Designed miniproteins, single chains, continued (4). Designs and how they scored, part 41

Each design is a single chain, and the fold is of that chain. pLDDT is the mean over its residues in the fold that is shown.

## One batch from the design tools (miniprotein)

Design m13400
Fold by ESMFold2-Fast:
Structure m13400 (fold): chain A 89 residues (1-89)
Amino acid sequence: MTPFPEASDAEFYVVVDGKVYRGRITSLTISANGSFTGTVTTDDGRVWNITGRLVHEAHGRLVFQGTATDVATGKTGNFGGTIDLPPPP
């Protein structure tokens, strides 16, 4: 299990049928090539399997781009978000 970086202003969302669901990452695994897999729970109580890739921006910002699949229904949507990395030790 890879430690997930924490940020006070991290934003994650799932877009399905033009509706935006805010969510929290509940598990995350990041591969060396920048691909990720994990789960997110949205504020409506749904659990989503997420997959995608990370894009590194200047000054340690991560951009998440991918897909989300509802574990109950199999419905798919777009997953996105940004997070600033914590300062190095």
Scores: mean pLDDT 71

Design m13401
Fold by ESMFold2-Fast:
Structure m13401 (fold): chain A 55 residues (1-55)
Amino acid sequence: SSDEERIEVTKKVSELRLREAEKTTTNQDLIEKLREISENGIKILEEAVQRKRAE
């Protein structure tokens, strides 16, 4: 479904943004926080899509 493709694109974009942030700043606390936010957001999206698809 398009939801699955949307999640995959979001993962790839988030990965690229984190890599760019790592090149731009040495503030590791900020980078770690951004990673956590990104991972949590993707997990919530995946869970929401799975709930809709399953039942």
Scores: mean pLDDT 76

Design m13402
Fold by ESMFold2-Fast:
Structure m13402 (fold): chain A 57 residues (1-57)
Amino acid sequence: MDDELKKAAQKLADLSRQARSPEDAQKVFEQIKETAKKLGVSPETVSKAVSDILDAE
């Protein structure tokens, strides 16, 4: 699996940790979808990578 996915997931994990409102959560979700399109993977793949990083921390 590409280092690009891991790098993007780390950025999204940081953004997720700052989400305190529904508006922040919506922004994180939109960036997950955009990242998935750029990498040619599913949004679920990106979400799983973000979750794995948050669990490892």
Scores: mean pLDDT 76

Design m13403
Fold by ESMFold2-Fast:
Structure m13403 (fold): chain A 94 residues (1-94)
Amino acid sequence: DLDELLKKLLEELKKKLEEQKELSRLIGELLREIGILTLVDLYEKGRMSLEQLKEQLGLPTEEEVRKAAEEAKRKVEEIMKKIKEELEEDEKKK
C-alpha cells in the first residue's frame, strides 16, 4: 500500500527534523555566547570602548558586563558538551 510507505517515510523525516532542530538550537545558543565573548575581546584589545560594549550588550554597568562575560564562558563549555552528546547520539544511529 502506497499510503503505508508514505506514512513511514514521513515519520522518519519528522524524527530527522527533530534531531536537526535540537542541534540547530544548540548552535544558535553557542553563537550568541561566542558573540558576547567576541565583543569583550574587542574591548580588551582596545578596539571598542566600554560605552560601546555596554550599548552592544544592553547592560548599564561594568559589573553586569563582567558577570555576562563569566556566564558566557561557562555557557560555551556547557553548550559544547551538549553538542558533542547530540553528535555522538547521531553517530550511534547511523
Scores: mean pLDDT 76

Design m13404
Fold by ESMFold2-Fast:
Structure m13404 (fold): chain A 59 residues (1-59)
Amino acid sequence: MDALLAEVARALAEGRESIDVSELWKNTPASTFAQMLKTLEETFGVSLGVAGGKLLIYR
């Protein structure tokens, strides 16, 4: 979780709209991954989606 938090924070600071999470998405149960996304959305005040192994950031 901490590494993903740092990566999302960096992406937001750099104005990036996507992060490659394909490895994490493949290896994490859907319910656990959904809870991680909810925590990130609440932490950063953004909306997040996943498509094609990428985490998409909506502001």
Scores: mean pLDDT 77

Design m13405
Fold by ESMFold2-Fast:
Structure m13405 (fold): chain A 96 residues (1-96)
Amino acid sequence: SNREKARELLREMYELVKEKAEKRGIKYDEKEKEELEKEVEKKMEEILEELEKNVTEELVKEAEAELAKTENPDMRKAGEISLEVMRLILAEKPAP
């Protein structure tokens, strides 16, 4: 389903953020990694539920405009993933 694809894309986004932090010298111990992973899983589910309720074509257009202003390549990549997630959820949103 589009929801499952959106969840996978959100996971890719968080993995990219984690890799960038590790390359910057931020070290997490095993317990911190476990706690962070649980927090990320919870956050992803909350994001998907929020998007299912609130995503609109207007919100997607606003996200596209914001992405166009983003100069940082890593932030652009994260923004592209977020935009795709919004589009996937919007496409499966039942007509009111």
Scores: mean pLDDT 77

Design m13406
Fold by ESMFold2-Fast:
Structure m13406 (fold): chain A 83 residues (1-83)
Amino acid sequence: MKQEELEKKIEELKKKAEEYRDRAVSLGTQAVTLYNEAQRAMAEGKPEEAEKLRAQADSYITEMRRAVEEYKKLKEEIEKLKK
């Protein structure tokens, strides 16, 4: 691969990695909000609503973990291209 093509590839991968990092942060923030709403529902004696909110928060945590794994894969690919 030509050096210029390699540098462009690394830059594109870095940008994509940053997008996955930002997505993970956003998903984590949404999960925290939903867990707080679930705690409120429990305090109000609404355990079924709290369970639904926790399940939704857990889904966001699962998506966050996927975004983190994609970020890690992109970081590993960048390191392999630098070697």
Scores: mean pLDDT 85

Design m13407
Fold by ESMFold2-Fast:
Structure m13407 (fold): chain A 87 residues (1-87)
Amino acid sequence: SPAFEQAKRSALSALRLHRAEAERRGDEELVALYDEAIARVKAATSLEELLAVLRELRRHLEGRGDEGGAAQIDAVIAEVERLRAES
């Protein structure tokens, strides 16, 4: 699906950007969380799998008290859901 491939590219772009920010801050645990999420997004074969990965990452960020990180992932989820609705 073109919408799925676009959503996947959008999510990977955002996750790589946030990973680079975490790496610049020296937050090794946060870098590891983004690396895991990136690997799982790359392996995703559907919008449902992609959304599940992003929602799990959001829960981990919220559990860490990273409200800014959680809000950034909420924006990625909203974009993926928008692309799904347009399909």
Scores: mean pLDDT 85

Design m13408
Fold by ESMFold2-Fast:
Structure m13408 (fold): chain A 65 residues (1-65)
Amino acid sequence: AEAAALQRQRRQHLSLAHASENLRLIYEGLAAKNASDPALVAEYEEKAREHALKAQEHRAKVAAL
């Protein structure tokens, strides 16, 4: 029972890591499309970094289990 719960948590965190990586790519794409607006580029690049960090956090939680 506990082993199955840990496996579920691992898969959930991996899925969240993948979702965050997808959001990073989306924000990187938005920055590229808005290259003529430096303020908007900076905002999207910051959001991309936030999601990259969140993906790393979820992967770290998997490693800690």
Scores: mean pLDDT 85

Design m13409
Fold by ESMFold2-Fast:
Structure m13409 (fold): chain A 89 residues (1-89)
Amino acid sequence: KEEEKKIKEKLESVADEILEGIDTVIENYKAANPETTEEEIEKIRELLEEIAEALRNSDLEKVKKLIEELKSLPEVALAIEEALKLILE
């Protein structure tokens, strides 16, 4: 019961970190990919927001699926996977 609450709290913390970091992630992506379109930027923002929502809902299968869709941001995908590994030990 308490353990389950702590896991949920940690997942929500990761979700908050993602949401707080979205603008920085997008600016870094634009700097590395100056030819990117606004449509691609919106898709990246949407995926990060969906990952955060899935984390808040503890929907780990959806999180894994959405991370696979983050092929344009492999470093962000790895950071989320590392955080999940630490939480779910």
Scores: mean pLDDT 79

Design m13410
Fold by ESMFold2-Fast:
Structure m13410 (fold): chain A 70 residues (1-70)
Amino acid sequence: MAEAQALVEEANELKDRGGQAASEQDYETAARLFEEAAKLYERADSLGAPGAGKKAEQARALAENLRKLA
């Protein structure tokens, strides 16, 4: 339980940093940060964190779109 929550919190921090990088037009860094966030959300989902799977899918979609802008 605590491990899954820690992964979600870490992924949320990476997502926030990715958003900041995108606002600075650093799309390469933003894409990488969203990809890392997606991996942590996927791991949290495997540990039973509710909604983490949907967040992982959203983070992956954002990373893919950002890579097209990079």
Scores: mean pLDDT 84

Design m13411
Fold by ESMFold2-Fast:
Structure m13411 (fold): chain A 82 residues (1-82)
Amino acid sequence: MITASNLHELPLEKQIEFLSNMIEFMIKVEAFSEEDKENLKTAFKAIPKEKQEEILKELEKKFKDSEIGRKAIEFLKELLKE
């Protein structure tokens, strides 16, 4: 489980790497379940608001060609509006 303290203290590249690994795992298992959404939401909300858009753009570049990746990015875009 990601904590706000652990993720906030990481360099931007490491924060992107952590979220990237979560999405890569979802793609590997070919599932985007409600549990995966809650875990992804928790991880993303742990990131400072000022960095959320920047990280989302980097994840979108990496995962745009995957169906599961696109679903994860669309979910994160909705979280960004909150």
Scores: mean pLDDT 74

Design m13412
Fold by ESMFold2-Fast:
Structure m13412 (fold): chain A 73 residues (1-73)
Amino acid sequence: GEKAAEAGAQAALNGGGSDVATHEARKYGDKAAFGAGLGATIGSAMSGGEPNGPSGQYGRDAAILGAKNSGGG
């Protein structure tokens, strides 16, 4: 569980803020961590790895959506 949450948070750093992704993943456990990691990976790929650009914010939003859809309502 924790490894997936950490990987998701690190991936989110390339596309946006890790704080929200880490918080959501830890709150709901393994399912949220999986979703956050998947969302952050997709967001980072679409953003081209720009952490501070507008595309970086898209990565953060994708991680949050992934966590919500996988971990809970």
Scores: mean pLDDT 52

Design m13413
Fold by ESMFold2-Fast:
Structure m13413 (fold): chain A 62 residues (1-62)
Amino acid sequence: SVERAKEAAMRGGEAMAKGLALYTGDKGPISVEVKVEGDKVTATATAGDKTLTVTSDLSNLE
């Protein structure tokens, strides 16, 4: 379901943000945004001046 994919994307984005914070040394606020558009889920993690984006295409999940 879309809700399950969104939850998975949030968890992935959170892990990505934690990795980014460790890499940059920024222990300040970490922002995670999840966007769902049809079959695509995009998770964007921002820590300080660094941003990482991951896109998952749900149409390929069987």
Scores: mean pLDDT 69

Design m13414
Fold by ESMFold2-Fast:
Structure m13414 (fold): chain A 64 residues (1-64)
Amino acid sequence: SDRDQADEVARQIIDIAGSISPALKENVQRHLDHLRSTLSDKELLEVGQRILKTLQQYQRQLQE
């Protein structure tokens, strides 16, 4: 379901954010919790995928 996929994407986002800093992990967790309360499962999945892509790019740039 879109909810299960959104939850999986959220987990990946939190893992990447946590690898960058504890503060970023906490901020991203709060942001995702807010989005979950305001968006549909489909919208949450779409936004989550965009956030994940942005964080993956940022993480790669930090490792270079």
Scores: mean pLDDT 84

Design m13415
Fold by ESMFold2-Fast:
Structure m13415 (fold): chain A 77 residues (1-77)
Amino acid sequence: SLSPEEKRKKMAELLKKEIEETVKNIPDEKVAEKFRKVVLEALKVQLEGSQEELDALSEKYAAEGEEIEKYLAELKA
């Protein structure tokens, strides 16, 4: 099993890669900026390393990720 520290590092790497791929497919600058904002928040939380902030970040990311996925689905429809 992965340690909490290893999980935090993997989450940051995954977020960066996913956002890079997704941003390239987003035609709307406003939506792209939302993704960039999530990355900046993730980096800030990783720098501080508090568990409470990590939990809050994951909840915030999930909600915004769903909104962006819905937006991309609408574009493809």
Scores: mean pLDDT 67

Design m13416
Fold by ESMFold2-Fast:
Structure m13416 (fold): chain A 98 residues (1-98)
Amino acid sequence: SKVYDLLKKLLEMAGIDYNEEDLKRIAEGLEKTPDKDGYYGLLKVKESLLKRYNFPFTPEELKDYENALKLLEWAKEQGRVGEILKDIKEAIEKYVPF
């Protein structure tokens, strides 16, 4: 599951521990009741941050899993994970538990 893969990476980055079975269950629930924001909803990346750093993806493009992964890898390389983590935690709290 692409949702499972992304959620696992996000939880690891946020320092939130879940067991593997709970992660799979949560990912399945999110896939059954998808937020209109998709992967962007999980990331909660602010438009101002994307514009300020001239990041080549729009919020609409971040609904795509592969573009969401590219943003995550970029954030890790730049040490900018902390700017996303606050919004990630808020998004997870909104969708977990489902």
Scores: mean pLDDT 64

Design m13417
Fold by ESMFold2-Fast:
Structure m13417 (fold): chain A 93 residues (1-93)
Amino acid sequence: MTQLVLERVGVNPETGGVLFQSTVLNADPTYVEWYLYNPEGTMVRALSAVQRVTQGDTLTVEVPPSVSNDEIVRAIATSAAGPTVEAQLKIER
């Protein structure tokens, strides 16, 4: 069963952007997509291009400081062997 862990790992001191990291567990290969969602659950924009990862790989994305604390970072992982799995966190600096 594919598992996606999403964590807020800090703030970039140069930009004020919030850093998010994803780790894929129990899947190989997996495709990870990053999106910004509003509080209603509607996609606002893509945060990165689709990235291919192997189990244990980490991906980092930076959310700009202009993004509201109430917006949601959503990571979506898709593998050939299972359903799409999702993880999400609020920006909350």
Scores: mean pLDDT 75

Design m13418
Fold by ESMFold2-Fast:
Structure m13418 (fold): chain A 94 residues (1-94)
Amino acid sequence: FEDYAKGVRYFSEGKYDEAIKYFEKALEKNKDSPWFRLFVEPEVYLLLGKAYYQKGDFEKAKEWFEKALDIARRLNDQDLIKTVEEFLKELEKK
């Protein structure tokens, strides 16, 4: 998934606006892909939350982390649940 890979690269470079743009493109282009929805979309939601957090947009960060938590609970992904809950706790301190 080219847009997802670009989003991850921009995120690692601290280019959060570009990362968000490519993550949103990945979600739009792959909304009808069951494989993307199960295996990539949860990580995209987590990374969108992290990108907004790094930009200081804590309201948007919370929205994406809550979406990531919802999907993690539906998939019974205990590692993702734990990761998202830690970020949500950190946001409560802001």
Scores: mean pLDDT 83

Design m13419
Fold by ESMFold2-Fast:
Structure m13419 (fold): chain A 66 residues (1-66)
Amino acid sequence: KLQEILDRIEKAETLEELRKVIDEMLKLGLISERAKRMLIELAEQDLERAKQVLRDIVLGEISVRK
């Protein structure tokens, strides 16, 4: 499931697609509601930076849980 999220982050080319990934990460407990709001704001200003932050969060989660 985390690998699927990484794939979706990489394939996201629009703010709408990235918002869906952020929503899924919130549902999985990977981020807080506050983090979701901040990440969406970041994505509106710099989509590529937001994608990098999301990728780092997921990779950190994979590393810690393994």
Scores: mean pLDDT 78

Design m13420
Fold by ESMFold2-Fast:
Structure m13420 (fold): chain A 89 residues (1-89)
Amino acid sequence: GREQLLQLGLNAMMQALKAKNKDGAINTLQQAIDQIQQMDAPDSLKADYVGTFQQLIAKIQQSKNDQQIISLLIGGALRMIGDLFNLTL
């Protein structure tokens, strides 16, 4: 359900944070997109998570250093939690 999709998304962010370089972080998020598309969850929620990861990948590609990548991943995780709250309030 929604909780499983959030858990997958947050786990993907944590794994991307552990990546040693930009390409590793991008690859981790791309794998998460593929996993999300295979999950048993509403298409609207899948689209929100996929869109979030695609935007993060684009921003990471433009990042100048590891600190910016970390900031983007933390911000993305907070956005996913916020979107869940907005849908369930």
Scores: mean pLDDT 77

Design m13421
Fold by ESMFold2-Fast:
Structure m13421 (fold): chain A 62 residues (1-62)
Amino acid sequence: SLIDRILDAAHKHGNPGLGSIHLLEAMKGLSIDEQLALLEQLRDRLDPRVIDTAEAILLSQK
């Protein structure tokens, strides 16, 4: 599933910064608003630093 692929991408490297980049790459087919909504759904399943970094990047692109 898309969620499993996203979680795999985020966890693969153990570095929150790289995890955020890979998470955003996995989500790149979605709109910014859809990506932000999906990050909120994943908040309890990922390192908060990965979520916060990805959210900051998306908000800077809005």
Scores: mean pLDDT 74

Design m13422
Fold by ESMFold2-Fast:
Structure m13422 (fold): chain A 78 residues (1-78)
Amino acid sequence: SEELKKLIEELKNRIITDYFQRQWLERELATLQAELDALEASGGDPEKIAEVRARIERYQQALEEIDKRLKEINDLLS
């Protein structure tokens, strides 16, 4: 029973963390996309454009992994 309680608590903490991280990543991606759009529209520095694109790619990958995990968990609990 103690081992099961620990596993349930760890799963709860992971789900909560994933939901908060998803919200944060969505907000950050929106900000970065706006920054990228502004830089491209103004003919901004290619170095800065590449940096922002790399950051967007990293955050998109993280968001996709979280979304996939949350969908799998939701499907299992349904």
Scores: mean pLDDT 85

Design m13423
Fold by ESMFold2-Fast:
Structure m13423 (fold): chain A 81 residues (1-81)
Amino acid sequence: MSMEELSEKILAQVRQIAAQSLARLAQATTDAEIYAILRDFEAQIQPLVDEAVKNNDVDTLKEITAIIDEVGRFAAELLEK
């Protein structure tokens, strides 16, 4: 598997996890539920971040960081922060 194919797979997984987390956040009714969703999101994303770091893939890390920031911002808006 090429480095480029690996990066594409990592980003696809990150985007899928983010989409699922955003959908869960949109249905959340309590702050506790929002925090639980964020914890699950971080746990699912961490191994993908670690793989990108291991591969020294700066471009993929930049895109992952942007996606993490998007999810965090949406959650912060729901928490009225």
Scores: mean pLDDT 84

Design m13424
Fold by ESMFold2-Fast:
Structure m13424 (fold): chain A 77 residues (1-77)
Amino acid sequence: SYVEQARELLLGPGYPSNLREAIDYLRKAADELGEKAKRAREYIDQAQQALDNDSPSTTIRELLRQAIRELERAQRE
């Protein structure tokens, strides 16, 4: 799944240079879930803004982990 691909990027040796790719995978996962993914999109958008503003990679990673949790919730509902 796109969520698992994003998780592997965040845990893998390409971190933190692969944060943009992780965001792209999570956006694809959110698109598949439609309105159920509203909260996940909020975290993804915050992570994108943090990346664009050169915020610490650890801050971006935490926002993306929140997005993953919200996507997993949406998938269970």
Scores: mean pLDDT 85

Design m13425
Fold by ESMFold2-Fast:
Structure m13425 (fold): chain A 112 residues (1-112)
Amino acid sequence: EELKQKAIEYLRDAIAHLEEALKVGRENKAPDEVIEHIERALQHAREALKAVENGDLEAAYKHTREAIDHTVEAIRLAKEKAPELQEIIDHLRRASGALVEAYRYLEAILKL
């Protein structure tokens, strides 16, 4: 139960940072490919949260991995194409950290 609650807390933190990254990105006209990867990361993070809440830990683990991969790609593209957008990069880094922590908690539950 405690590990599940920690996974939920980190997924919620990641979603909040991805939502802020998307808002800042749209307001500052970030490259379309950066926006697309943030949108996909956010979609997968939301699906992961729903899966944890429904007890589908395998689906949560897979969606969290997809959210990580899209967040990491968004960071890479933002650094390459719009390095001046430090606020979006900061939110994406915070989201990535939270997603990695959620992923570790989900992995710990699945190994029990």
Scores: mean pLDDT 91

Design m13426
Fold by ESMFold2-Fast:
Structure m13426 (fold): chain A 75 residues (1-75)
Amino acid sequence: MEDLDLKPGDHVVVEGAGPEGAGRVVAAARAGARITLRVAVAPEDVAAFEEMGRWLRSHGAEVELEIDTSRTDYG
């Protein structure tokens, strides 16, 4: 497991949404750090991720989403 020495006001960049990335986001949020989460998603899923970011912020997490829609197909 990742051991994070984070403090309120620290900035953490997390790439991807795998279990390790999820663990980093949770640990950073618990420490009060600012989080930038970078994910690659289909364009139709962008709104759902933006809503998730707003929901997290409404519950006290400082999260910024960087969404990459570089895929041109979903096959």
Scores: mean pLDDT 67

Design m13427
Fold by ESMFold2-Fast:
Structure m13427 (fold): chain A 98 residues (1-98)
Amino acid sequence: SVADELRKELVEEILKGVEQNLTLDQLEAHLRKAVDRFVERARAAGLSVEEIRDTFLKAFSEVLKKLDLNSPQAQRLIAALQRVASYFDEKLAELEAA
Protein backbone atom coordinates (compact mmCIF):
# COMPACT_ATOMS: atom_id res chain seq x y z
CA SER A 1 0.00 0.00 0.00
CA VAL A 2 1.02 3.66 -0.34
CA ALA A 3 1.06 3.99 3.47
CA ASP A 4 3.46 1.02 3.75
CA GLU A 5 5.77 2.53 1.09
CA LEU A 6 5.76 5.94 2.83
CA ARG A 7 6.45 4.25 6.20
CA LYS A 8 9.42 2.34 4.70
CA GLU A 9 10.83 5.52 3.11
CA LEU A 10 10.50 7.45 6.40
CA VAL A 11 12.30 4.64 8.30
CA GLU A 12 15.11 4.66 5.69
CA GLU A 13 15.51 8.49 5.89
CA ILE A 14 15.69 8.42 9.71
CA LEU A 15 18.31 5.63 9.69
CA LYS A 16 20.30 7.50 6.99
CA GLY A 17 20.72 10.42 9.40
CA VAL A 18 22.02 8.05 12.09
CA GLU A 19 24.51 6.47 9.63
CA GLN A 20 25.88 9.94 8.67
CA ASN A 21 26.88 10.61 12.34
CA LEU A 22 25.00 13.93 12.37
CA THR A 23 25.05 16.16 15.46
CA LEU A 24 21.82 16.42 17.48
CA ASP A 25 20.91 19.76 15.82
CA GLN A 26 21.76 18.43 12.33
CA LEU A 27 19.79 15.23 13.00
CA GLU A 28 16.77 17.26 14.20
CA ALA A 29 16.94 19.39 11.01
CA HIS A 30 17.27 16.22 8.86
CA LEU A 31 14.25 14.62 10.57
CA ARG A 32 12.12 17.79 10.25
CA LYS A 33 12.74 17.78 6.48
CA ALA A 34 11.93 14.05 6.35
CA VAL A 35 8.66 14.68 8.25
CA ASP A 36 7.77 17.60 5.92
CA ARG A 37 8.30 15.42 2.81
CA PHE A 38 6.43 12.50 4.41
CA VAL A 39 3.37 14.63 5.32
CA GLU A 40 3.36 16.31 1.87
CA ARG A 41 3.46 12.96 0.02
CA ALA A 42 0.93 11.32 2.35
CA ARG A 43 -1.55 14.20 1.82
CA ALA A 44 -0.95 14.10 -1.96
CA ALA A 45 -1.70 10.35 -1.85
CA GLY A 46 -5.02 11.06 -0.08
CA LEU A 47 -4.18 9.76 3.39
CA SER A 48 -6.31 11.14 6.25
CA VAL A 49 -4.73 12.85 9.28
CA GLU A 50 -5.41 9.63 11.26
CA GLU A 51 -3.64 7.47 8.62
CA ILE A 52 -0.69 9.90 8.56
CA ARG A 53 -0.40 9.71 12.37
CA ASP A 54 -0.64 5.87 12.37
CA THR A 55 1.98 5.55 9.60
CA PHE A 56 4.35 7.90 11.46
CA LEU A 57 3.99 5.97 14.74
CA LYS A 58 4.67 2.67 12.94
CA ALA A 59 7.80 4.18 11.35
CA PHE A 60 9.10 5.35 14.77
CA SER A 61 8.42 1.89 16.25
CA GLU A 62 10.36 0.21 13.42
CA VAL A 63 13.34 2.59 13.80
CA LEU A 64 13.54 1.98 17.56
CA LYS A 65 13.47 -1.82 17.00
CA LYS A 66 16.47 -1.54 14.62
CA LEU A 67 18.69 0.30 17.14
CA ASP A 68 20.81 -0.69 20.13
CA LEU A 69 19.13 1.66 22.62
CA ASN A 70 22.27 1.71 24.82
CA SER A 71 24.44 3.26 22.05
CA PRO A 72 25.35 7.00 22.00
CA GLN A 73 23.94 7.18 18.45
CA ALA A 74 20.59 5.76 19.62
CA GLN A 75 20.41 8.20 22.57
CA ARG A 76 21.08 11.12 20.18
CA LEU A 77 18.39 9.86 17.79
CA ILE A 78 15.87 9.44 20.66
CA ALA A 79 16.50 13.07 21.73
CA ALA A 80 16.04 14.29 18.12
CA LEU A 81 12.90 12.15 17.65
CA GLN A 82 11.40 13.64 20.84
CA ARG A 83 11.89 17.17 19.44
CA VAL A 84 10.54 16.16 16.00
CA ALA A 85 7.50 14.40 17.54
CA SER A 86 6.42 17.78 19.01
CA TYR A 87 6.91 19.42 15.59
CA PHE A 88 4.90 16.63 13.92
CA ASP A 89 2.03 17.02 16.41
CA GLU A 90 1.89 20.79 15.72
CA LYS A 91 1.86 20.15 11.95
CA LEU A 92 -1.00 17.63 12.24
CA ALA A 93 -2.98 19.97 14.54
CA GLU A 94 -2.77 22.66 11.81
CA LEU A 95 -4.12 20.17 9.23
CA GLU A 96 -6.98 19.11 11.58
CA ALA A 97 -7.89 22.80 12.22
CA ALA A 98 -8.19 23.44 8.46
Scores: mean pLDDT 82

Design m13428
Fold by ESMFold2-Fast:
Structure m13428 (fold): chain A 70 residues (1-70)
Amino acid sequence: VEEALKLAAEAAKAYKEIVESGDEEKIKKADERTTPLFQQATQAAEAGDVEKAKEYAEKALEELRKILEE
């Protein structure tokens, strides 16, 4: 549970950095690539599936970091 929350917080921070950059193209890519992953992570967390919630949060964070790196 704590690890999934930490990953979600890091993903939110990365997304915030993309939004604060004002790069509309990067914001659009972040939304398209991570919105379904965050939705799946939330659903898994609500179902008590901490491992799946963590997996989706990790995938979302990886996509966001990849966008920030470019």
Scores: mean pLDDT 77

Design m13429
Fold by ESMFold2-Fast:
Structure m13429 (fold): chain A 64 residues (1-64)
Amino acid sequence: MALEREAAEGLFDIGRSVALRIADKDPQGSVDFLLRMARRAERLGLDDTAARLRQLAAEIAAKA
């Protein structure tokens, strides 16, 4: 649905922006934040967004 897609895009954009800001000082805190956001997205039925947030967390973890 269009509403769900817009919510998914907004949640991912917010998650990415905040995570990148945290990652500069605390990569582990950024990973933890993204995993919490992914769980929240999953609870909202935004499974694709949850997967994207987990992917970003994995990328930050691999870089750290």
Scores: mean pLDDT 78

Design m13430
Fold by ESMFold2-Fast:
Structure m13430 (fold): chain A 68 residues (1-68)
Amino acid sequence: SAALLEKLREMAKRETELTGKEPPSDEELEAIAAGRSPVTGEVTREVAEKLREIGDEIQEELEKRRAL
């Protein structure tokens, strides 16, 4: 979905800013957002749920840093 892809791109940028590590490639982010594993090319509801959890974790971390 487009909304998920936008969130993943923002998360990748923020993670790079916070950690200095290289973000996933745009192709990998597109595959994940389309519900496909970047490795196997398939997706499960479990993978989609995990991606949502990761998004929530990053948001929580950013909120904590803003509160400081």
Scores: mean pLDDT 60

Design m13431
Fold by ESMFold2-Fast:
Structure m13431 (fold): chain A 60 residues (1-60)
Amino acid sequence: MDEALLKAIEAVEKDPSNVGALLTALSESDFSEEQRQEIRDLLRAGKPEEAIALARKLLE
């Protein structure tokens, strides 16, 4: 489990201004480029809760 990515997700859940930390952790993750792009698209669409849910699902 990517502990740095999980911490970044928790930071965004507490404060949406932490999206930058999530984007950094996402770029360093073992996720495929398609998975990273889907999460980035959700964040750009203003859907951080959906982006977090997808990232958590991919970590499990």
Scores: mean pLDDT 78

Design m13432
Fold by ESMFold2-Fast:
Structure m13432 (fold): chain A 64 residues (1-64)
Amino acid sequence: MQDEVDAQQQKGVQIGQAIQQTLAQAKADGLADDDVVAALEKTFEQMGQPGSLARNAYADSKAA
């Protein structure tokens, strides 16, 4: 059995990689901000996360 902390760390890394791949692909495709958010929502849903986090993830990537 893995600790919940280990599970959260692994899940965070996987989500982070999926976000970065989606952002890179959307940028390569020349998507508008709303389309990038829609692509992230789909990625979050595929990872079992609420799509509502996509807007925050995109805003965070822009603030960095």
Scores: mean pLDDT 72

Design m13433
Fold by ESMFold2-Fast:
Structure m13433 (fold): chain A 68 residues (1-68)
Amino acid sequence: SLEDKIAQVRAGLDQLSTVLSDEQLRSLIALELRDLGASEEEIAAVRAETDLARVQDRYIARYAEHLA
């Protein structure tokens, strides 16, 4: 289900956050957003976001849209 896929992605991001720095996680999410068709404006916003929960939520929202 979509819920199961979102839960798996969130768990993966949470695990990555224990290994990667905030800058590394933002950079990884920016690259993934680019692959999902995000604009350069959206990518720049993610790179400037200091709240990692918001960075993760932006990726999950875009990923869910891509699956719909």
Scores: mean pLDDT 81

Design m13434
Fold by ESMFold2-Fast:
Structure m13434 (fold): chain A 92 residues (1-92)
Amino acid sequence: SLGEKVRKAAETVYNGGDEGAQEARKLVEEAIDEAKKDPENAKSYYTAIRNAIDKLGEEYAKKAEAEDPERAEKVRQHLEEMSNLVKKAADA
């Protein structure tokens, strides 16, 4: 499901570093493409994907900040990039 792909993407960013971030971006792009296949619900899916990324991003960033502030900044940047990808798709 789209929600599962988004959750997996956020987890992959948190656990996998830069390589994980690349895999996570691919999962988010796959979720966007999947949403496009259902045009009547696409806008709703984009909103749900963005909200899931933002919510999970806050959770993982706080956890990383407590353990490693430098890692937290990288996690935040990667998740912000993914959120922007979804926003760009929604605005198209």
Scores: mean pLDDT 74

Design m13435
Fold by ESMFold2-Fast:
Structure m13435 (fold): chain A 99 residues (1-99)
Amino acid sequence: SLNLTEEEKKEFFIETLPPQIAEDLALAEKMPESSFSEAEKKALEAIKLIPTDPEKAKEYFEEALEILREEGVDDSVLEAAEKWFQALLEAVKAIKERE
């Protein structure tokens, strides 16, 4: 149980996510890579890394926000996205610590 496989970690993570986010991730895995912007690809990779490497997940998400900033996305939107991601990290951590 402490040495979960990558597939078991993924299944556990999906089960702990809000249903809408889990559905969005499942849909994203079925889409061609060319369907995503560079920022979207990094954000999706960040979310996938939360259960196995939360520090790297945060780094990838910060890179995604930097790309969006360079593309002219408003700072208030970027700040809201960063707060949402931090809340998601803390929620996943709390669920794992409870179990």
Scores: mean pLDDT 67

